# Ledger of designs, part 21: designed miniproteins, single chains, continued (2)

Each design is a single chain, and the fold is of that chain. pLDDT is the mean over its residues in the fold that is shown.

## One batch from the design tools (miniprotein)

Design m4698
Fold by ESMFold2-Fast:
Structure m4698 (fold): chain A 61 residues (1-61)
Amino acid sequence: SVDDIRDRYIALMRAAGASDDDIAAARDTMDLVVRDAPSAEVAERMLQVILDDLERQLAAR
């Protein structure tokens, strides 16, 4: 679900040492993606792409 993807994204950011301000900015960005998506399915797919990108970036460190 969208909420599961959002929660996982935030958990990975916290584990990586992101600031509360960075986490707030990420939440705002994800909320805009969900709001502007034409459907819940598209929102979930868009957030999954963003999550996959973060996971790749963290694995490359």
Scores: mean pLDDT 83

Design m4699
Fold by ESMFold2-Fast:
Structure m4699 (fold): chain A 86 residues (1-86)
Amino acid sequence: KVKTIKVKSLRSSLVSRVSPGRGGELRLTVEAVTPDGKKIVVEYHRRNGPATGPELRIDSPVLTGVEIDISTLVGKALYEEILKNK
């Protein structure tokens, strides 16, 4: 079953590159404000495989009232961080 998380706002930055013979590097930083007003930041860094980026590709735009599917790279990282910060 797919779960979603709600945030008041979401902003992300994505840096990706591919190194020949080594695969890709993906750096994703996501900032979110939870419904209770807490700010959380997650960083996802992968140096393996092609640098395809996250399923949700947001570069600096602010989205409000967002529900994020936790099956996505962004949603998974953000959901795990919310669970830690409550």
Scores: mean pLDDT 56

Design m4700
Fold by ESMFold2-Fast:
Parts: sequence; C-alpha cells; structure tokens
Structure m4700 (fold): chain A 62 residues (1-62)
Amino acid sequence: LKVGDVIEVRPGETIPASGVIVAGDGEIQDANGNTRSVIEGSEVKKGETVVTGILRIKVTEA
C-alpha cells in the first residue's frame, strides 16, 4: 500500500493503513474496543476493525 491508494474494507476485516473514508458508511472498532459510527470524510487508523458496512478508504499514511 502507498499514500493515495483506495482500498475496500468489509465487516470483520482489519484496516491495513490509516486514511480517510471516500465512500461508504458503517461502524468501526478501535484497539481499545470502542465502537464508533463513520461516514464519508471520517478518519480511520491502521489496526481498526470494520464492524458493519463496506468502506472505501484513501490511504493517507502507509
């Protein structure tokens, strides 16, 4: 993965690189077990898990 790549992450999958959601919405869980709702424009971190929804993420840090 490199900065500017767009990746698709599905429920049960771990986000492989930090970035911003460019399409989709859902819920993600962080490393501390906290679940939050996310939409287009939301920032996500490497290591977070998708709980619901299909997210397309533009990588900002690889």
Scores: mean pLDDT 84

Design m4701
Fold by ESMFold2-Fast:
Structure m4701 (fold): chain A 88 residues (1-88)
Amino acid sequence: SFEEFLKELARLLEEGKIDEAFTLLNEYLGLSRGSSLDEYAEAARKQGHLEFAEILDELKKAIENGEIKSDEEFLEKFLELLKELLEK
């Protein structure tokens, strides 16, 4: 299910397993290695996962604004946004 996907993604991010998290994203959304955040967001929108697409858009904006400067900061922000979505 989508909820099981989000929970597993959050677990991988919490464990710092960024490569495994992106592997899960690629498998779930039907994308390949090297896909952009815009491509992940669009794939999520096409599958009807609008709130998840919004999270991916927010991560992209945070990178562009210089709020995310490292893989660790990316993991922390992504996990924060996923936890907020899971608590709805």
Scores: mean pLDDT 83

Design m4702
Fold by ESMFold2-Fast:
Structure m4702 (fold): chain A 70 residues (1-70)
Amino acid sequence: MSEREQRQALIQKLVSEFIDEAEKKGLSDEQIDLGVKELVDAVASRMDSMSLEELEEFAKKKKEEILKKL
């Protein structure tokens, strides 16, 4: 797997985990859509500037922050 493919896979995994956790909390489709957009935008903007390890840690923290505020 290329580094770019690994970063894409990380984003897809995090989005899937976010949706699963949000659905379990009973969040609306609108709340889930807003959270996914915020998570993807934040992580995608850093894909080319962060190492894979830094991106993974950032993304996990961002996912938790979004879930806590919804």
Scores: mean pLDDT 78

Design m4703
Fold by ESMFold2-Fast:
Structure m4703 (fold): chain A 77 residues (1-77)
Amino acid sequence: EREKMEAMFEEYSADPRFTPEQAKGLTEAIATLAGYKALFEELIKEIPALKDYSAEELAEKVLNGDVELAEKVVKSL
């Protein structure tokens, strides 16, 4: 995970369209999304109520501020 973040930061920092701050922000956002996908893959295995969702769909709903879905997941843990 750390090595992937460093590689992404180097790629975005080399792009003249991005400032160093923008490259860092974009790298952090992508790493956060990847982390949520991994987390939700595990949660789908443990929580039967989530089995009808894909890890990608759950990650997108959480990032879009679906507080009700997030609360439902937390209460199931």
Scores: mean pLDDT 62

Design m4704
Fold by ESMFold2-Fast:
Structure m4704 (fold): chain A 75 residues (1-75)
Amino acid sequence: SPYLKEAEELVKRFEKELKEAVENNESREKIMAIIDKAKKELEKILPKLPDEKAKEIADRFFEAVAKAETEWEEK
C-alpha cells in the first residue's frame, strides 16, 4: 500500500526530528509543535491502513513521545 510507505516514512521522520529536538534542548513549545504536526499527518493516513499496520505506526508514535517525556522528566 502506498499509504503504508507514507505512514512509515512519516513516523521515521517524526522519531528522528523529536529525538534531535530533545537532544538539542529545544523549547517545549517547539517539541509540542513537532508532536502536533506528526499527529495530524498520521491521523490523515492511519484510517487508510489495515488495522494491524495502523496499530504498529501508532505504537511507534506513542513510544517516541514517551521517550521524549522521560527525557524531560529526568532533566
Scores: mean pLDDT 83

Design m4705
Fold by ESMFold2-Fast:
Structure m4705 (fold): chain A 66 residues (1-66)
Amino acid sequence: MEKIKELLKKRKEEGFDSLSNAEKLLLARYLIPNLDESLPDSEQIRLFERLWRNYEGSPDAVPLEP
């Protein structure tokens, strides 16, 4: 999906904080399988940020993309 690749590029080049809340939600739902979409948008974003920080802090992290 072109939009997801664009968002990943934007994050890599401009940083995570450059993304809008809607863009962060798209990445969260794409990268986190079985994410509970009944959670508030802010909570879904928080889970994505937590996973991302753990990934960045772990040099031996496995990609979540299929």
Scores: mean pLDDT 66

Design m4706
Fold by ESMFold2-Fast:
Structure m4706 (fold): chain A 67 residues (1-67)
Amino acid sequence: MSERIREEVDLGVAEIVFAVGKLLRDAELLQKAAEMAQRIADTSKDPAVAEEARRLVERARAEIERL
């Protein structure tokens, strides 16, 4: 369970970084959120966590494109 809890926490942190980056229109923070989420998507053994992380990557990339 510790690995699963860690992945959920890491995803939550990436979501916070994304939200702050979006609010500030900060490309560096949005890129950071995308990198964090991509790492979770690539390493997670839980398909639900991986799917949430992939969605966050897509959202972060879309926000960067709108800058």
Scores: mean pLDDT 82

Design m4707
Fold by ESMFold2-Fast:
Structure m4707 (fold): chain A 63 residues (1-63)
Amino acid sequence: MKLIEEASKKSLELLKEVEKYIKENDLSKEEIRELVIRATGESLRLIGDAIEKELEERREAER
């Protein structure tokens, strides 16, 4: 299994949890915006880190 695929799944799960949290809590528009921005940033970070690790492991495997 590829690390990028796993990171993508975790990112989708994070976004689903954020959506559930917003629906279950009476949040202000400002709080919702901040939460969405933070969740998006974390998702991009997870995918970026997974790409770096995948490329590093592939370089080692070709040696």
Scores: mean pLDDT 76

Design m4708
Fold by ESMFold2-Fast:
Structure m4708 (fold): chain A 93 residues (1-93)
Amino acid sequence: SEFFKKAEELAGLSRAEIFELTDPFLFYSRLSGGEVPPASLGPLLADIEKYGLASRFAELLQRVRDAGLLREFAKYVQASVGLLTRVLTALSR
């Protein structure tokens, strides 16, 4: 995809780091055993911490942001992970 190409070229992310950035959000249901993500931000952030998504994700997302690719990244994940994309944006602030 166009995002993967730009993330490698402009943000200096490896293919593995791009998958780390996208896969945990796609796997939330899987990591929680098929549960629906919490609707409120507080419980959702607690679950992200519990499943170990916070610190590494914030690091990779900051690199995407610094390269000016945050909006392209948000569009890439938005189609399948709208709720988690909002938390993603909160963690990058």
Scores: mean pLDDT 62

Design m4709
Fold by ESMFold2-Fast:
Structure m4709 (fold): chain A 76 residues (1-76)
Amino acid sequence: MEEEVQKAAEEGAARGEAESPEAKDYVGFASGTQQATKIETEKYPEEAEKIREGGDKLVQKALELARAAAEAARRA
């Protein structure tokens, strides 16, 4: 499952890069947010529990963000 999210982010970056190099930054931001969430999980256990309850929503939001980045690249 984690590999699929990473693959989707990489594919989004590749597609966005064809239209605009800036699109890569948006996809990178989505990937960075997911990794930052993992790091913060150890520092803030209470926030981690909230994230765990909405885990599927977080994954869906990451996918939506990648899709929005691709669309933004077309409009840029």
Scores: mean pLDDT 56

Design m4710
Fold by ESMFold2-Fast:
Structure m4710 (fold): chain A 97 residues (1-97)
Amino acid sequence: SEKDRKAAILITAANLYLVAAENPYLSDEEKDQAIRDAIELAMEALKYAKESGNEETLKAAKRVGERILEFVEKNKDRLSPETIELAEKLKKMLEEA
């Protein structure tokens, strides 16, 4: 479906920004922005994955969200309060999925 395709693209983009956030040569501000972009993309991916009705697509969207939350938990002291709050919204979406 179109929703499956949108979810797949968003999952790929979220993974790309997560990899960018893990780059040791980026500043804390650049890493914070990259992880915020990853969270927003993961939240949108999860929405389209749920609407697709495809369980494998939903599992893939949940997996990228879980990886992002693991990064946030390990890096809390280096991330902005806004990014931490956005991660809490992603966590709730994953629990409701």
Scores: mean pLDDT 89

Design m4711
Fold by ESMFold2-Fast:
Structure m4711 (fold): chain A 94 residues (1-94)
Amino acid sequence: GGSTSATVTVENKSKKTVTLNLPEETDKVEVTIENLGDAEAYVKVTLTDTGKSKSAFVKPKSSVTLTLEGKTSSVKVEITALSGSGTFKVTAKG
């Protein structure tokens, strides 16, 4: 159990990768990506230990939560800004 978070700024039409190390190894993770800005984003979340992934679009001023099952100690989050630079808060909870 436990959670970790990061805030990241992504330039227009660029991709940033954030790796979040969980406080404890878990077999299920909820990853919430909060889009704090006005740019649309495409996000991909990967469990580092299993390679399992999920993807979603995140609208301006919106959030998505992706639930992934699989044993992992960390989560890789790739954020691509599609329509302008944006700021995103990423939270991983096991």
Scores: mean pLDDT 87

Design m4712
Fold by ESMFold2-Fast:
Structure m4712 (fold): chain A 99 residues (1-99)
Amino acid sequence: PAEELEELMKKNPEAWKHLVEGGRALADGDYEEAIKHFEEAEKLGDKRLQVMALMAKAVAYREAGDTEKAREYFQKAAEISRELGDEATAELARRMAEG
């Protein structure tokens, strides 16, 4: 939802910028640059931002053909989502890990 994303961005401005820049690099096919930005977003953000960064990083690894790392990061995102009580995001991450 737009309101939750706006709040997440306001609480995590530096991490959010890295998430956006990583997404741009991902769209351009620059998976190495995308992964670096998502790793910074993961380090700088709160747990909710870390989940988004881990899922984005997993997508980047999948697009680059590294299906093992993609699975690992989707699984980590699912674990943190469960810790946060976000069962919907945890289930989404689990399904994305499976393909």
Scores: mean pLDDT 85

Design m4713
Fold by ESMFold2-Fast:
Structure m4713 (fold): chain A 60 residues (1-60)
Amino acid sequence: SSMEEEARRTLATSDDPLERAKAMLKLGAPPGVVKQALQGRGVDEKTADEIVKKALEELS
C-alpha cells in the first residue's frame, strides 16, 4: 500500500529515531521489535522505550 511505501522510504532516508519508530510500527513491527531496532542503532534502552511510547501515542 502507499502507506507501506512511505514507511519503507522513511526507513531508507531518515535518521530520526521517532520517524523510524513510526515507520516500523506502520509496517506491522511489534513495539518490542521497534525498541530493539532503535537500540541496535545506538539509542539507549530508556530513550528507545520513550520513543516507542511516543510513536504509539502519535499513531493513535
Scores: mean pLDDT 83

Design m4714
Fold by ESMFold2-Fast:
Structure m4714 (fold): chain A 71 residues (1-71)
Amino acid sequence: VSEEEFEKAMEEAGVPEEYRPQLRKFYEWLKHFKVDFSDKEKLDNAYAFLRTLPEFASVPPLVLDRILELL
């Protein structure tokens, strides 16, 4: 998934602007650790892990689920 596709997914999912910086940080994290975006199980596990981090605790689970559906 490209940065452009991720930004489009956030826009199409109706992600509030207040959560977009954290989600961009998440995308950079996935890109840095070379998480396979075609492997849904690995992507889901990465999202589950990030939900445990304090910086992501403020992002509602439904917002993350919507983006996951569009990737």
Scores: mean pLDDT 70

Design m4715
Fold by ESMFold2-Fast:
Structure m4715 (fold): chain A 75 residues (1-75)
Amino acid sequence: MDRVEELNRLALEHLRKGYEALKAGDYDSAISHAESARRYAQQALSLDPDSPLAEALLRGAEELLEEAKEQQRKQ
């Protein structure tokens, strides 16, 4: 399997789990998953800078991370 494909899959799984945690009000878990998704997406981009999927996943991870941190600050 292509390493970029593997990293994108890992980023997507963490993004999904982070989104579920955010919906459940588990902001610590949402932040943790968003940070993992961001890390994997960044690694994928370092290997393939032209990956539209990795770029989209990175953007999604950053958005989730900002939202989860904002919600945590309101608690």
Scores: mean pLDDT 86

Design m4716
Fold by ESMFold2-Fast:
Structure m4716 (fold): chain A 66 residues (1-66)
Amino acid sequence: GPIPEAEILTALGEIYLAIGKWLESQGRYEDAAEAYEKASVLFDQAGDTELAREARKHAEEARKKA
């Protein structure tokens, strides 16, 4: 059967979180912050409040380094 919309949004959020972590490892802090912000929005839409909070924290930390 089809994957529920919330699960698709969570998976997409996890992909953007992984992209952000990879960009941060490359010193691409501005791009990493953008990826983390996208992840946080997707997690919020999915109802994953804790993952959204984690992604926002990563974005904030990356912005300070950019």
Scores: mean pLDDT 86

Design m4717
Fold by ESMFold2-Fast:
Structure m4717 (fold): chain A 56 residues (1-56)
Amino acid sequence: MIEVVLERLENGEWVEVARAPASEQVDTSGLPEGTYRVYLRADGARTEIGELEVRR
């Protein structure tokens, strides 16, 4: 299964804050405003595909 993963920079570390199947939209409603890294994850592989900005 391919998943979309969002990571946020917290105190110098990239922390996973949200995940969803690649066929679905990630729920960002509970996320603080800021810039997130977007990754695709499959078995044994992780590929950065861009950044997402959350604004409120």
Scores: mean pLDDT 74

Design m4718
Fold by ESMFold2-Fast:
Structure m4718 (fold): chain A 74 residues (1-74)
Amino acid sequence: SEMEELLREAEELLKEIHKLMKKLPKEKQEEVWKRVQELMGELRKAVEERDLEGMRRVLEQIKELKEEIKEELE
């Protein structure tokens, strides 16, 4: 239940990041996509290890990435 809620929130945030990154220059899109892939890998590892605290940590990093992209678009 809690794991499913965290995964759903992460999925929604990643979709938002994907929409925002389309507005960035191509070079910045590549940098952001690399970071997204790294965070997706960390999230998958936390899920496989059943590490709820690790999942929350990754979710916070995804939120931070979204805010960084918003700042770049100003």
Scores: mean pLDDT 85

Design m4719
Fold by ESMFold2-Fast:
Structure m4719 (fold): chain A 72 residues (1-72)
Amino acid sequence: MAPELTEEHAEAVRAMLDDLGLEAEVTVELMNELAALLAEALERARTTPDDRHAELAEEVVARVREIAARYA
């Protein structure tokens, strides 16, 4: 089953999208895609050297923008 997301997670997603200036409907589908992206990013961070973490973060933000655009 898809992971259960709380109202707190929805609020955090809304805050992130708003901070990035992105218009998107915060649906369970969007939250699940963003949760999967963040889980992947955390796993990649474990194998990524510390000096590349800023680049990884920028890549994650770009992917968040792409996902949000599909729900705008």
Scores: mean pLDDT 74

Design m4720
Fold by ESMFold2-Fast:
Order: sequence, then structure tokens, then C-alpha cells
Structure m4720 (fold): chain A 78 residues (1-78)
Amino acid sequence: SPEFDRRLEALLERTNADPRLREATQEMLDVLREGLDRGESLEQILERIRKVAQERKVPEEDLEVLLGLARRMHAERE
């Protein structure tokens, strides 16, 4: 989705200016990669990402971008 891709791009651009957002985003991406590599269910991956976002106080809008990315990447794994 062009709308989703724009939101993901905007999040990544903001990480260049915000070290805490960069660290939180990197941790959520690591959880996503590890979950996919281990063959974890989508629900398990989404739960782990939500826990990281809660602990790191990530805004809900940014969390939704990472959850959307997780759903897309999981769907591409057949």
C-alpha cells in the first residue's frame, strides 16, 4: 500500500533525529526478524512487538506501522 509505505518511510526518517525511537524501532525489527526465522506465529510476533513498544513507550501510531510491517512480512513467508 502506498499509504503504508509512506508511513513506514516517515517513521524511518524520524529515527534519524531521535535516538530513542531508533533504538526502540531496531528492537522491534529484531523481534520481527527473530520470530520469522524461528517460524513463530503471526500472533506471537505481534504480541512480542507490542510488549517492546509498551516498555519503550513507543507512540501507538508508530507501533501500528511496525505491526503492519510484521503482517506483510509474515504473509510473504510461504
Scores: mean pLDDT 85

Design m4721
Fold by ESMFold2-Fast:
Structure m4721 (fold): chain A 65 residues (1-65)
Amino acid sequence: DRDRRQQAAVYGAKTVQDALDEGASEEEAKERAEKAVEEKFGLKATVTRLTVENGVVSVQLELSA
């Protein structure tokens, strides 16, 4: 469902932001987000793009069942 995928993407992006705010590396933030989305939504998630500018995070996620 598109709505479920949208919720998963938002949750993943928030997980990346929270991890980076806690001082995690970009790679660690990606891993945490992918794991969190898989555990909560049952979807495989891959962070395809992550950009950080002055503490503002932009994340792109690819989701598959």
Scores: mean pLDDT 78

Design m4722
Fold by ESMFold2-Fast:
Structure m4722 (fold): chain A 91 residues (1-91)
Amino acid sequence: DLKSLLQQLLESLKRAIEAIKQGDTLEAQIELGVAMIVAGVIKLFYPEYSEEINKVLDYISKAQQALEQGDYDGAIKYLEKAIEIIEKLLK
């Protein structure tokens, strides 16, 4: 259901942040990949949430670019913004 998918998306983003904090950029990229797949599933089955999920995907993309440039603080900030959107959808 939607709540389970949003919880999976939230957990993947939280795991990505923890991986970044530990300097594990490979694990961070894997978790962001999982998050993008889950977000795609939400858009497919719950298209009414596409606007919010597209904002989450935009923040994930910006976090990936920040990681590639070695900007770990920037990456974390973008992922925190994505998490805020998901937490609002879970209320």
Scores: mean pLDDT 91

Design m4723
Fold by ESMFold2-Fast:
Structure m4723 (fold): chain A 84 residues (1-84)
Amino acid sequence: AEEIQRELEALAEEAEALIKQYMQDPTADIKAQLKATARRLLEVVREYASVTHDKETADEIIRAAEQSVQAALENAEKAAELAK
């Protein structure tokens, strides 16, 4: 559990840094890295939720995380378009 939590925190920091980079320089390479990091983050969230919570609570946490990731990606893309 602690290892999964540390991985989740590290991936969240990587995602934040990539979002900031993408907003400043919206290249295909940064976009690909951001998508890969977002996918890995959601995988870790699903694993963390499944081992620490019951199914109902886990499903709610996973759904909230998926919505947050999607909103962050859309916000980063919108900011990149406005900066151009």
Scores: mean pLDDT 74

Design m4724
Fold by ESMFold2-Fast:
Structure m4724 (fold): chain A 86 residues (1-86)
Amino acid sequence: MEVKYYVLLEEDDERLREAAERLLEASEDAEETSRLMVELHKEGIHVSYIELDDNTVIIAVSREPSLSEEMKEKVIKIIKEIREKL
């Protein structure tokens, strides 16, 4: 069964979209994902992976080192929608 990824971007930014696409491609390789996250962090792009179950992951991408209140609310909303979908 294919892992389902939900991507959250803090803003509509081309670099954040590119980072999210690269992270999705790397998601099957833990070493590649770790290296990419370090490189993105050096570029001022911060990434959070939130695992909800064995087949569902949220990838949050932001230019800030901590998630904003708006981003946290978006994460909670997605978690609720996924759990309602059972």
Scores: mean pLDDT 74

Design m4725
Fold by ESMFold2-Fast:
Structure m4725 (fold): chain A 89 residues (1-89)
Amino acid sequence: MKEVQELLLEAGAIATAAAVLKVVARKAGEENAEKIIELAEKAIDLAQRAANILQKQIDAGKVDEKELEEAKRLLEEAKKLLEEARKLW
């Protein structure tokens, strides 16, 4: 369960960082703002999907290894999208 809890915190951090990028890009009227917003929204969606999988495991008190691997995959994809969005900043 420790790994599931740590990944859930990571999912929350990714979603928060992406939400901040989305808000700041929109308000700043930044060059590439639309692309940054698109990437941030995709990162938020993937992080939320991972968080839902991880929260279900916490609520059940059991780790499902296949669902855990899927959550890890979603978080890695979300991190890559967030890094791509940050490079456009």
Scores: mean pLDDT 84

Design m4726
Fold by ESMFold2-Fast:
Structure m4726 (fold): chain A 89 residues (1-89)
Amino acid sequence: MEEVREALERLIEELEEALKVAKDPKAKEELKNAIEHLREVKEMTKEQLKERATKNSGGVKMSEKTALAVLYTGGAILAIGALTSVELS
């Protein structure tokens, strides 16, 4: 849990650095959306993490560790998309 939260914090920092150098308005919007999503995941309680991951997986119940991994993976996919947009811009 602590390791995943540390990874989330590092990813948010990397996205914020990318946002500082991005010139394309679309890339900036995608980066802001990714940052907001990851910050929301970081602030979630154990119960909120389980509920959110269950909804995202079409109702499949999972452990807290799996729920956080699923939500983090979703955030990472958004971040990769945003960073790719910056690199192409």
Scores: mean pLDDT 66

Design m4727
Fold by ESMFold2-Fast:
Structure m4727 (fold): chain A 93 residues (1-93)
Amino acid sequence: SREEKIEEIKKLLEEMLALAEAHPGVSPAELAELKKLAEEFLRKLEAGDLQGAKDLLDEFLSRLLDLAADDPATRAEILALYKEIEKLLKELE
Protein backbone atom coordinates (compact mmCIF):
# COMPACT_ATOMS: atom_id res chain seq x y z
CA SER A 1 0.00 0.00 0.00
CA ARG A 2 0.97 3.70 -0.18
CA GLU A 3 1.22 3.78 3.64
CA GLU A 4 3.56 0.75 3.68
CA LYS A 5 5.83 2.35 1.04
CA ILE A 6 5.99 5.63 3.00
CA GLU A 7 6.90 3.67 6.18
CA GLU A 8 9.69 1.85 4.28
CA ILE A 9 10.99 5.20 2.92
CA LYS A 10 10.95 6.60 6.50
CA LYS A 11 12.92 3.55 7.72
CA LEU A 12 15.54 3.96 4.95
CA LEU A 13 15.80 7.70 5.71
CA GLU A 14 16.37 6.87 9.41
CA GLU A 15 19.22 4.52 8.34
CA MET A 16 20.79 7.38 6.33
CA LEU A 17 20.52 9.68 9.39
CA ALA A 18 22.16 6.97 11.55
CA LEU A 19 25.14 6.97 9.13
CA ALA A 20 25.42 10.76 9.57
CA GLU A 21 25.23 10.46 13.40
CA ALA A 22 27.96 7.78 13.40
CA HIS A 23 30.30 9.86 11.19
CA PRO A 24 33.25 11.31 13.20
CA GLY A 25 33.23 14.59 11.22
CA VAL A 26 29.55 15.53 11.77
CA SER A 27 28.81 18.71 13.74
CA PRO A 28 25.62 19.12 15.85
CA ALA A 29 24.55 21.96 13.49
CA GLU A 30 25.02 19.83 10.35
CA LEU A 31 23.12 16.92 11.95
CA ALA A 32 20.27 19.29 12.93
CA GLU A 33 20.08 20.56 9.31
CA LEU A 34 19.97 16.97 7.97
CA LYS A 35 17.16 16.10 10.43
CA LYS A 36 15.24 19.24 9.33
CA LEU A 37 15.61 18.28 5.63
CA ALA A 38 14.44 14.73 6.44
CA GLU A 39 11.35 16.02 8.31
CA GLU A 40 10.48 18.43 5.46
CA PHE A 41 10.92 15.60 2.92
CA LEU A 42 8.44 13.43 4.88
CA ARG A 43 5.92 16.31 5.07
CA LYS A 44 6.10 16.79 1.27
CA LEU A 45 5.76 13.03 0.74
CA GLU A 46 2.67 12.81 3.01
CA ALA A 47 1.14 15.82 1.17
CA GLY A 48 1.57 14.02 -2.19
CA ASP A 49 4.17 16.54 -3.42
CA LEU A 50 6.49 13.94 -4.95
CA GLN A 51 8.61 16.49 -6.86
CA GLY A 52 9.08 18.65 -3.74
CA ALA A 53 10.00 15.52 -1.76
CA LYS A 54 12.52 14.45 -4.44
CA ASP A 55 14.14 17.93 -4.46
CA LEU A 56 14.58 17.79 -0.66
CA LEU A 57 15.92 14.22 -0.84
CA ASP A 58 18.51 15.30 -3.44
CA GLU A 59 19.62 18.16 -1.14
CA PHE A 60 19.79 15.72 1.81
CA LEU A 61 21.89 13.30 -0.29
CA SER A 62 24.27 16.09 -1.37
CA ARG A 63 24.91 17.16 2.24
CA LEU A 64 25.33 13.57 3.43
CA LEU A 65 27.82 12.75 0.64
CA ASP A 66 29.80 15.90 1.54
CA LEU A 67 30.14 14.57 5.12
CA ALA A 68 31.45 11.25 3.76
CA ALA A 69 33.72 12.80 1.07
CA ASP A 70 36.83 10.88 2.29
CA ASP A 71 34.91 7.67 3.21
CA PRO A 72 34.14 5.56 0.10
CA ALA A 73 32.53 2.72 2.13
CA THR A 74 30.04 5.07 3.82
CA ARG A 75 29.38 6.87 0.47
CA ALA A 76 28.54 3.49 -1.14
CA GLU A 77 26.10 2.69 1.72
CA ILE A 78 24.47 6.16 1.43
CA LEU A 79 24.01 5.71 -2.35
CA ALA A 80 22.53 2.20 -1.87
CA LEU A 81 19.94 3.56 0.61
CA TYR A 82 19.18 6.53 -1.68
CA LYS A 83 18.56 4.20 -4.66
CA GLU A 84 16.06 2.16 -2.57
CA ILE A 85 14.19 5.38 -1.65
CA GLU A 86 14.21 6.51 -5.34
CA LYS A 87 12.70 3.14 -6.36
CA LEU A 88 9.92 3.46 -3.75
CA LEU A 89 9.22 7.08 -4.80
CA LYS A 90 8.74 5.90 -8.43
CA GLU A 91 6.22 3.30 -7.18
CA LEU A 92 4.22 6.15 -5.54
CA GLU A 93 3.77 8.01 -8.92
Scores: mean pLDDT 86

Design m4728
Fold by ESMFold2-Fast:
Structure m4728 (fold): chain A 95 residues (1-95)
Amino acid sequence: SISEKLEELREKVERIKKADRKEKVELLREIVEKFGDLGKAVAVALLEEGLVSEEELEEALGEPVTEEVKEELRERGLEKLRKLREEIARKRAAE
């Protein structure tokens, strides 16, 4: 279910806010590996919101995060973050 995936992502994002550097890298890896493109988009959104550093993201991805990669993923990240918030709001409104 998409709803279950969105809840799992939300919980991992909330954990990142309180995590140390090592836990942040591990949570970012889990988000990217388990959620694919959505996970990558969320990881970039976390970077833009200042919840993770560029170094933590690079360590989780295992590759350098170039400006071109950041620009591409920023667009997808903002759209996916907006979609995530909207889906959660719709789910709550439907209750």
Scores: mean pLDDT 73

Design m4729
Fold by ESMFold2-Fast:
Structure m4729 (fold): chain A 83 residues (1-83)
Amino acid sequence: PAVAPLSDEEVAAAEAAVPQLPQEAIDLLQQASQAAENGDYESAIKYAEQARDLIAAALTDERQRAAVEKGLDRQIALARKML
């Protein structure tokens, strides 16, 4: 199934959320990116899902939270297609 890309407004909301993200979530997103670059999509999905849970708990702005979650759900879905 196709996963819709983020709109420009959703991208801006996700970018505005980055300074508010816990360092642990940022570290997990970096690990997910590195795993995907190495073709390890199972680890990429695992790290992205862990980051998503931490971000959901940390962000209080619903618009920023929804944009970040949508972006992560899209990345997870794309990684699953590569398995």
Scores: mean pLDDT 78

Design m4730
Fold by ESMFold2-Fast:
Structure m4730 (fold): chain A 91 residues (1-91)
Amino acid sequence: LTDEQLAETNVGVSLIALSVARLGVRNAIASGDPEAVRDAARQSRELVKLLEKIAEETSKLNPDAGKEIRKIAREVDEIARRAEETARELA
């Protein structure tokens, strides 16, 4: 793979991760179970840490791709924050 192809692959994988986080939190909230929502928020927080590391490494290959992954990480972080707020309201 070229550096450009690898960077684009990393963006694609990061976008899938965002979709998984979004669906997981949505399903947990729909269940009405505060423990499920807390677990989904925790998983999303761990995903943010992983995405930040991927963004840093990807920036070395392609700065624009790294920037895009950082945007994805921020969106997952917002999803986690909203889930944490919802879990407090359900508890």
Scores: mean pLDDT 87

Design m4731
Fold by ESMFold2-Fast:
Structure m4731 (fold): chain A 71 residues (1-71)
Amino acid sequence: PALPGADDLTDDPEKAREIAKKLAEYYGVPESALFTYRYPSLAELYGPEYRDHAKDLAEYMGVPEGLVPVL
């Protein structure tokens, strides 16, 4: 299956949430499953401030903080 690229997910946190939601609906899986399954590029994109962005994104998307750091 196709996953969003760095360009999609880092455009802004609102876009990242929307893309995750669309993929979750398309594949019939929870949004959290996508973040823990195959998103190593997210860790690369948020490298120097990964923890801060992970926390903010988790709160914005309404998911546990611990799921985002797995990326």
Scores: mean pLDDT 49

Design m4732
Fold by ESMFold2-Fast:
Structure m4732 (fold): chain A 86 residues (1-86)
Amino acid sequence: DEELEKLKKEVEEKVQKFLDENKEAIERLKARADEAYEAGVELDRSTLTPEELEVLDLYEKSGELAQTYGDDELAALKAMKEYLES
């Protein structure tokens, strides 16, 4: 419980810092995703900047870990922390 709460806070703080540092990239990525949706096409990763690609990779990794670990919150948080520190 204590260990899970500490790890969750640590991961949430790391993610929030990343999001705060990449607000402009997040806004641009959202705009590109909205444009792709309106055009009925998939978002083309080759058109993204390195910062936008890092944001997209974080979202994809978060979703992947949630799907992989599901009910194992501790394992998911450990994997996310490892990803953020790599």
Scores: mean pLDDT 78

Design m4733
Fold by ESMFold2-Fast:
Structure m4733 (fold): chain A 61 residues (1-61)
Amino acid sequence: MPDEREIREALLRMYTAVLILEMKTHGVPLEEAKAEIRRFAERLGLEDLTPEAIARLEAAY
């Protein structure tokens, strides 16, 4: 059974993927997507994973 942190990490990865789709499909600016992922990571207590999520957004840009 995954622990609570694994579930939160999966949510962060899923939301990063959604933001990448929004950037490609609806033209969401990279800086807006970066701000949103920072906010979401903070809410999940996963600020340590923010650089990885940002790198995924930048790689998809």
Scores: mean pLDDT 83

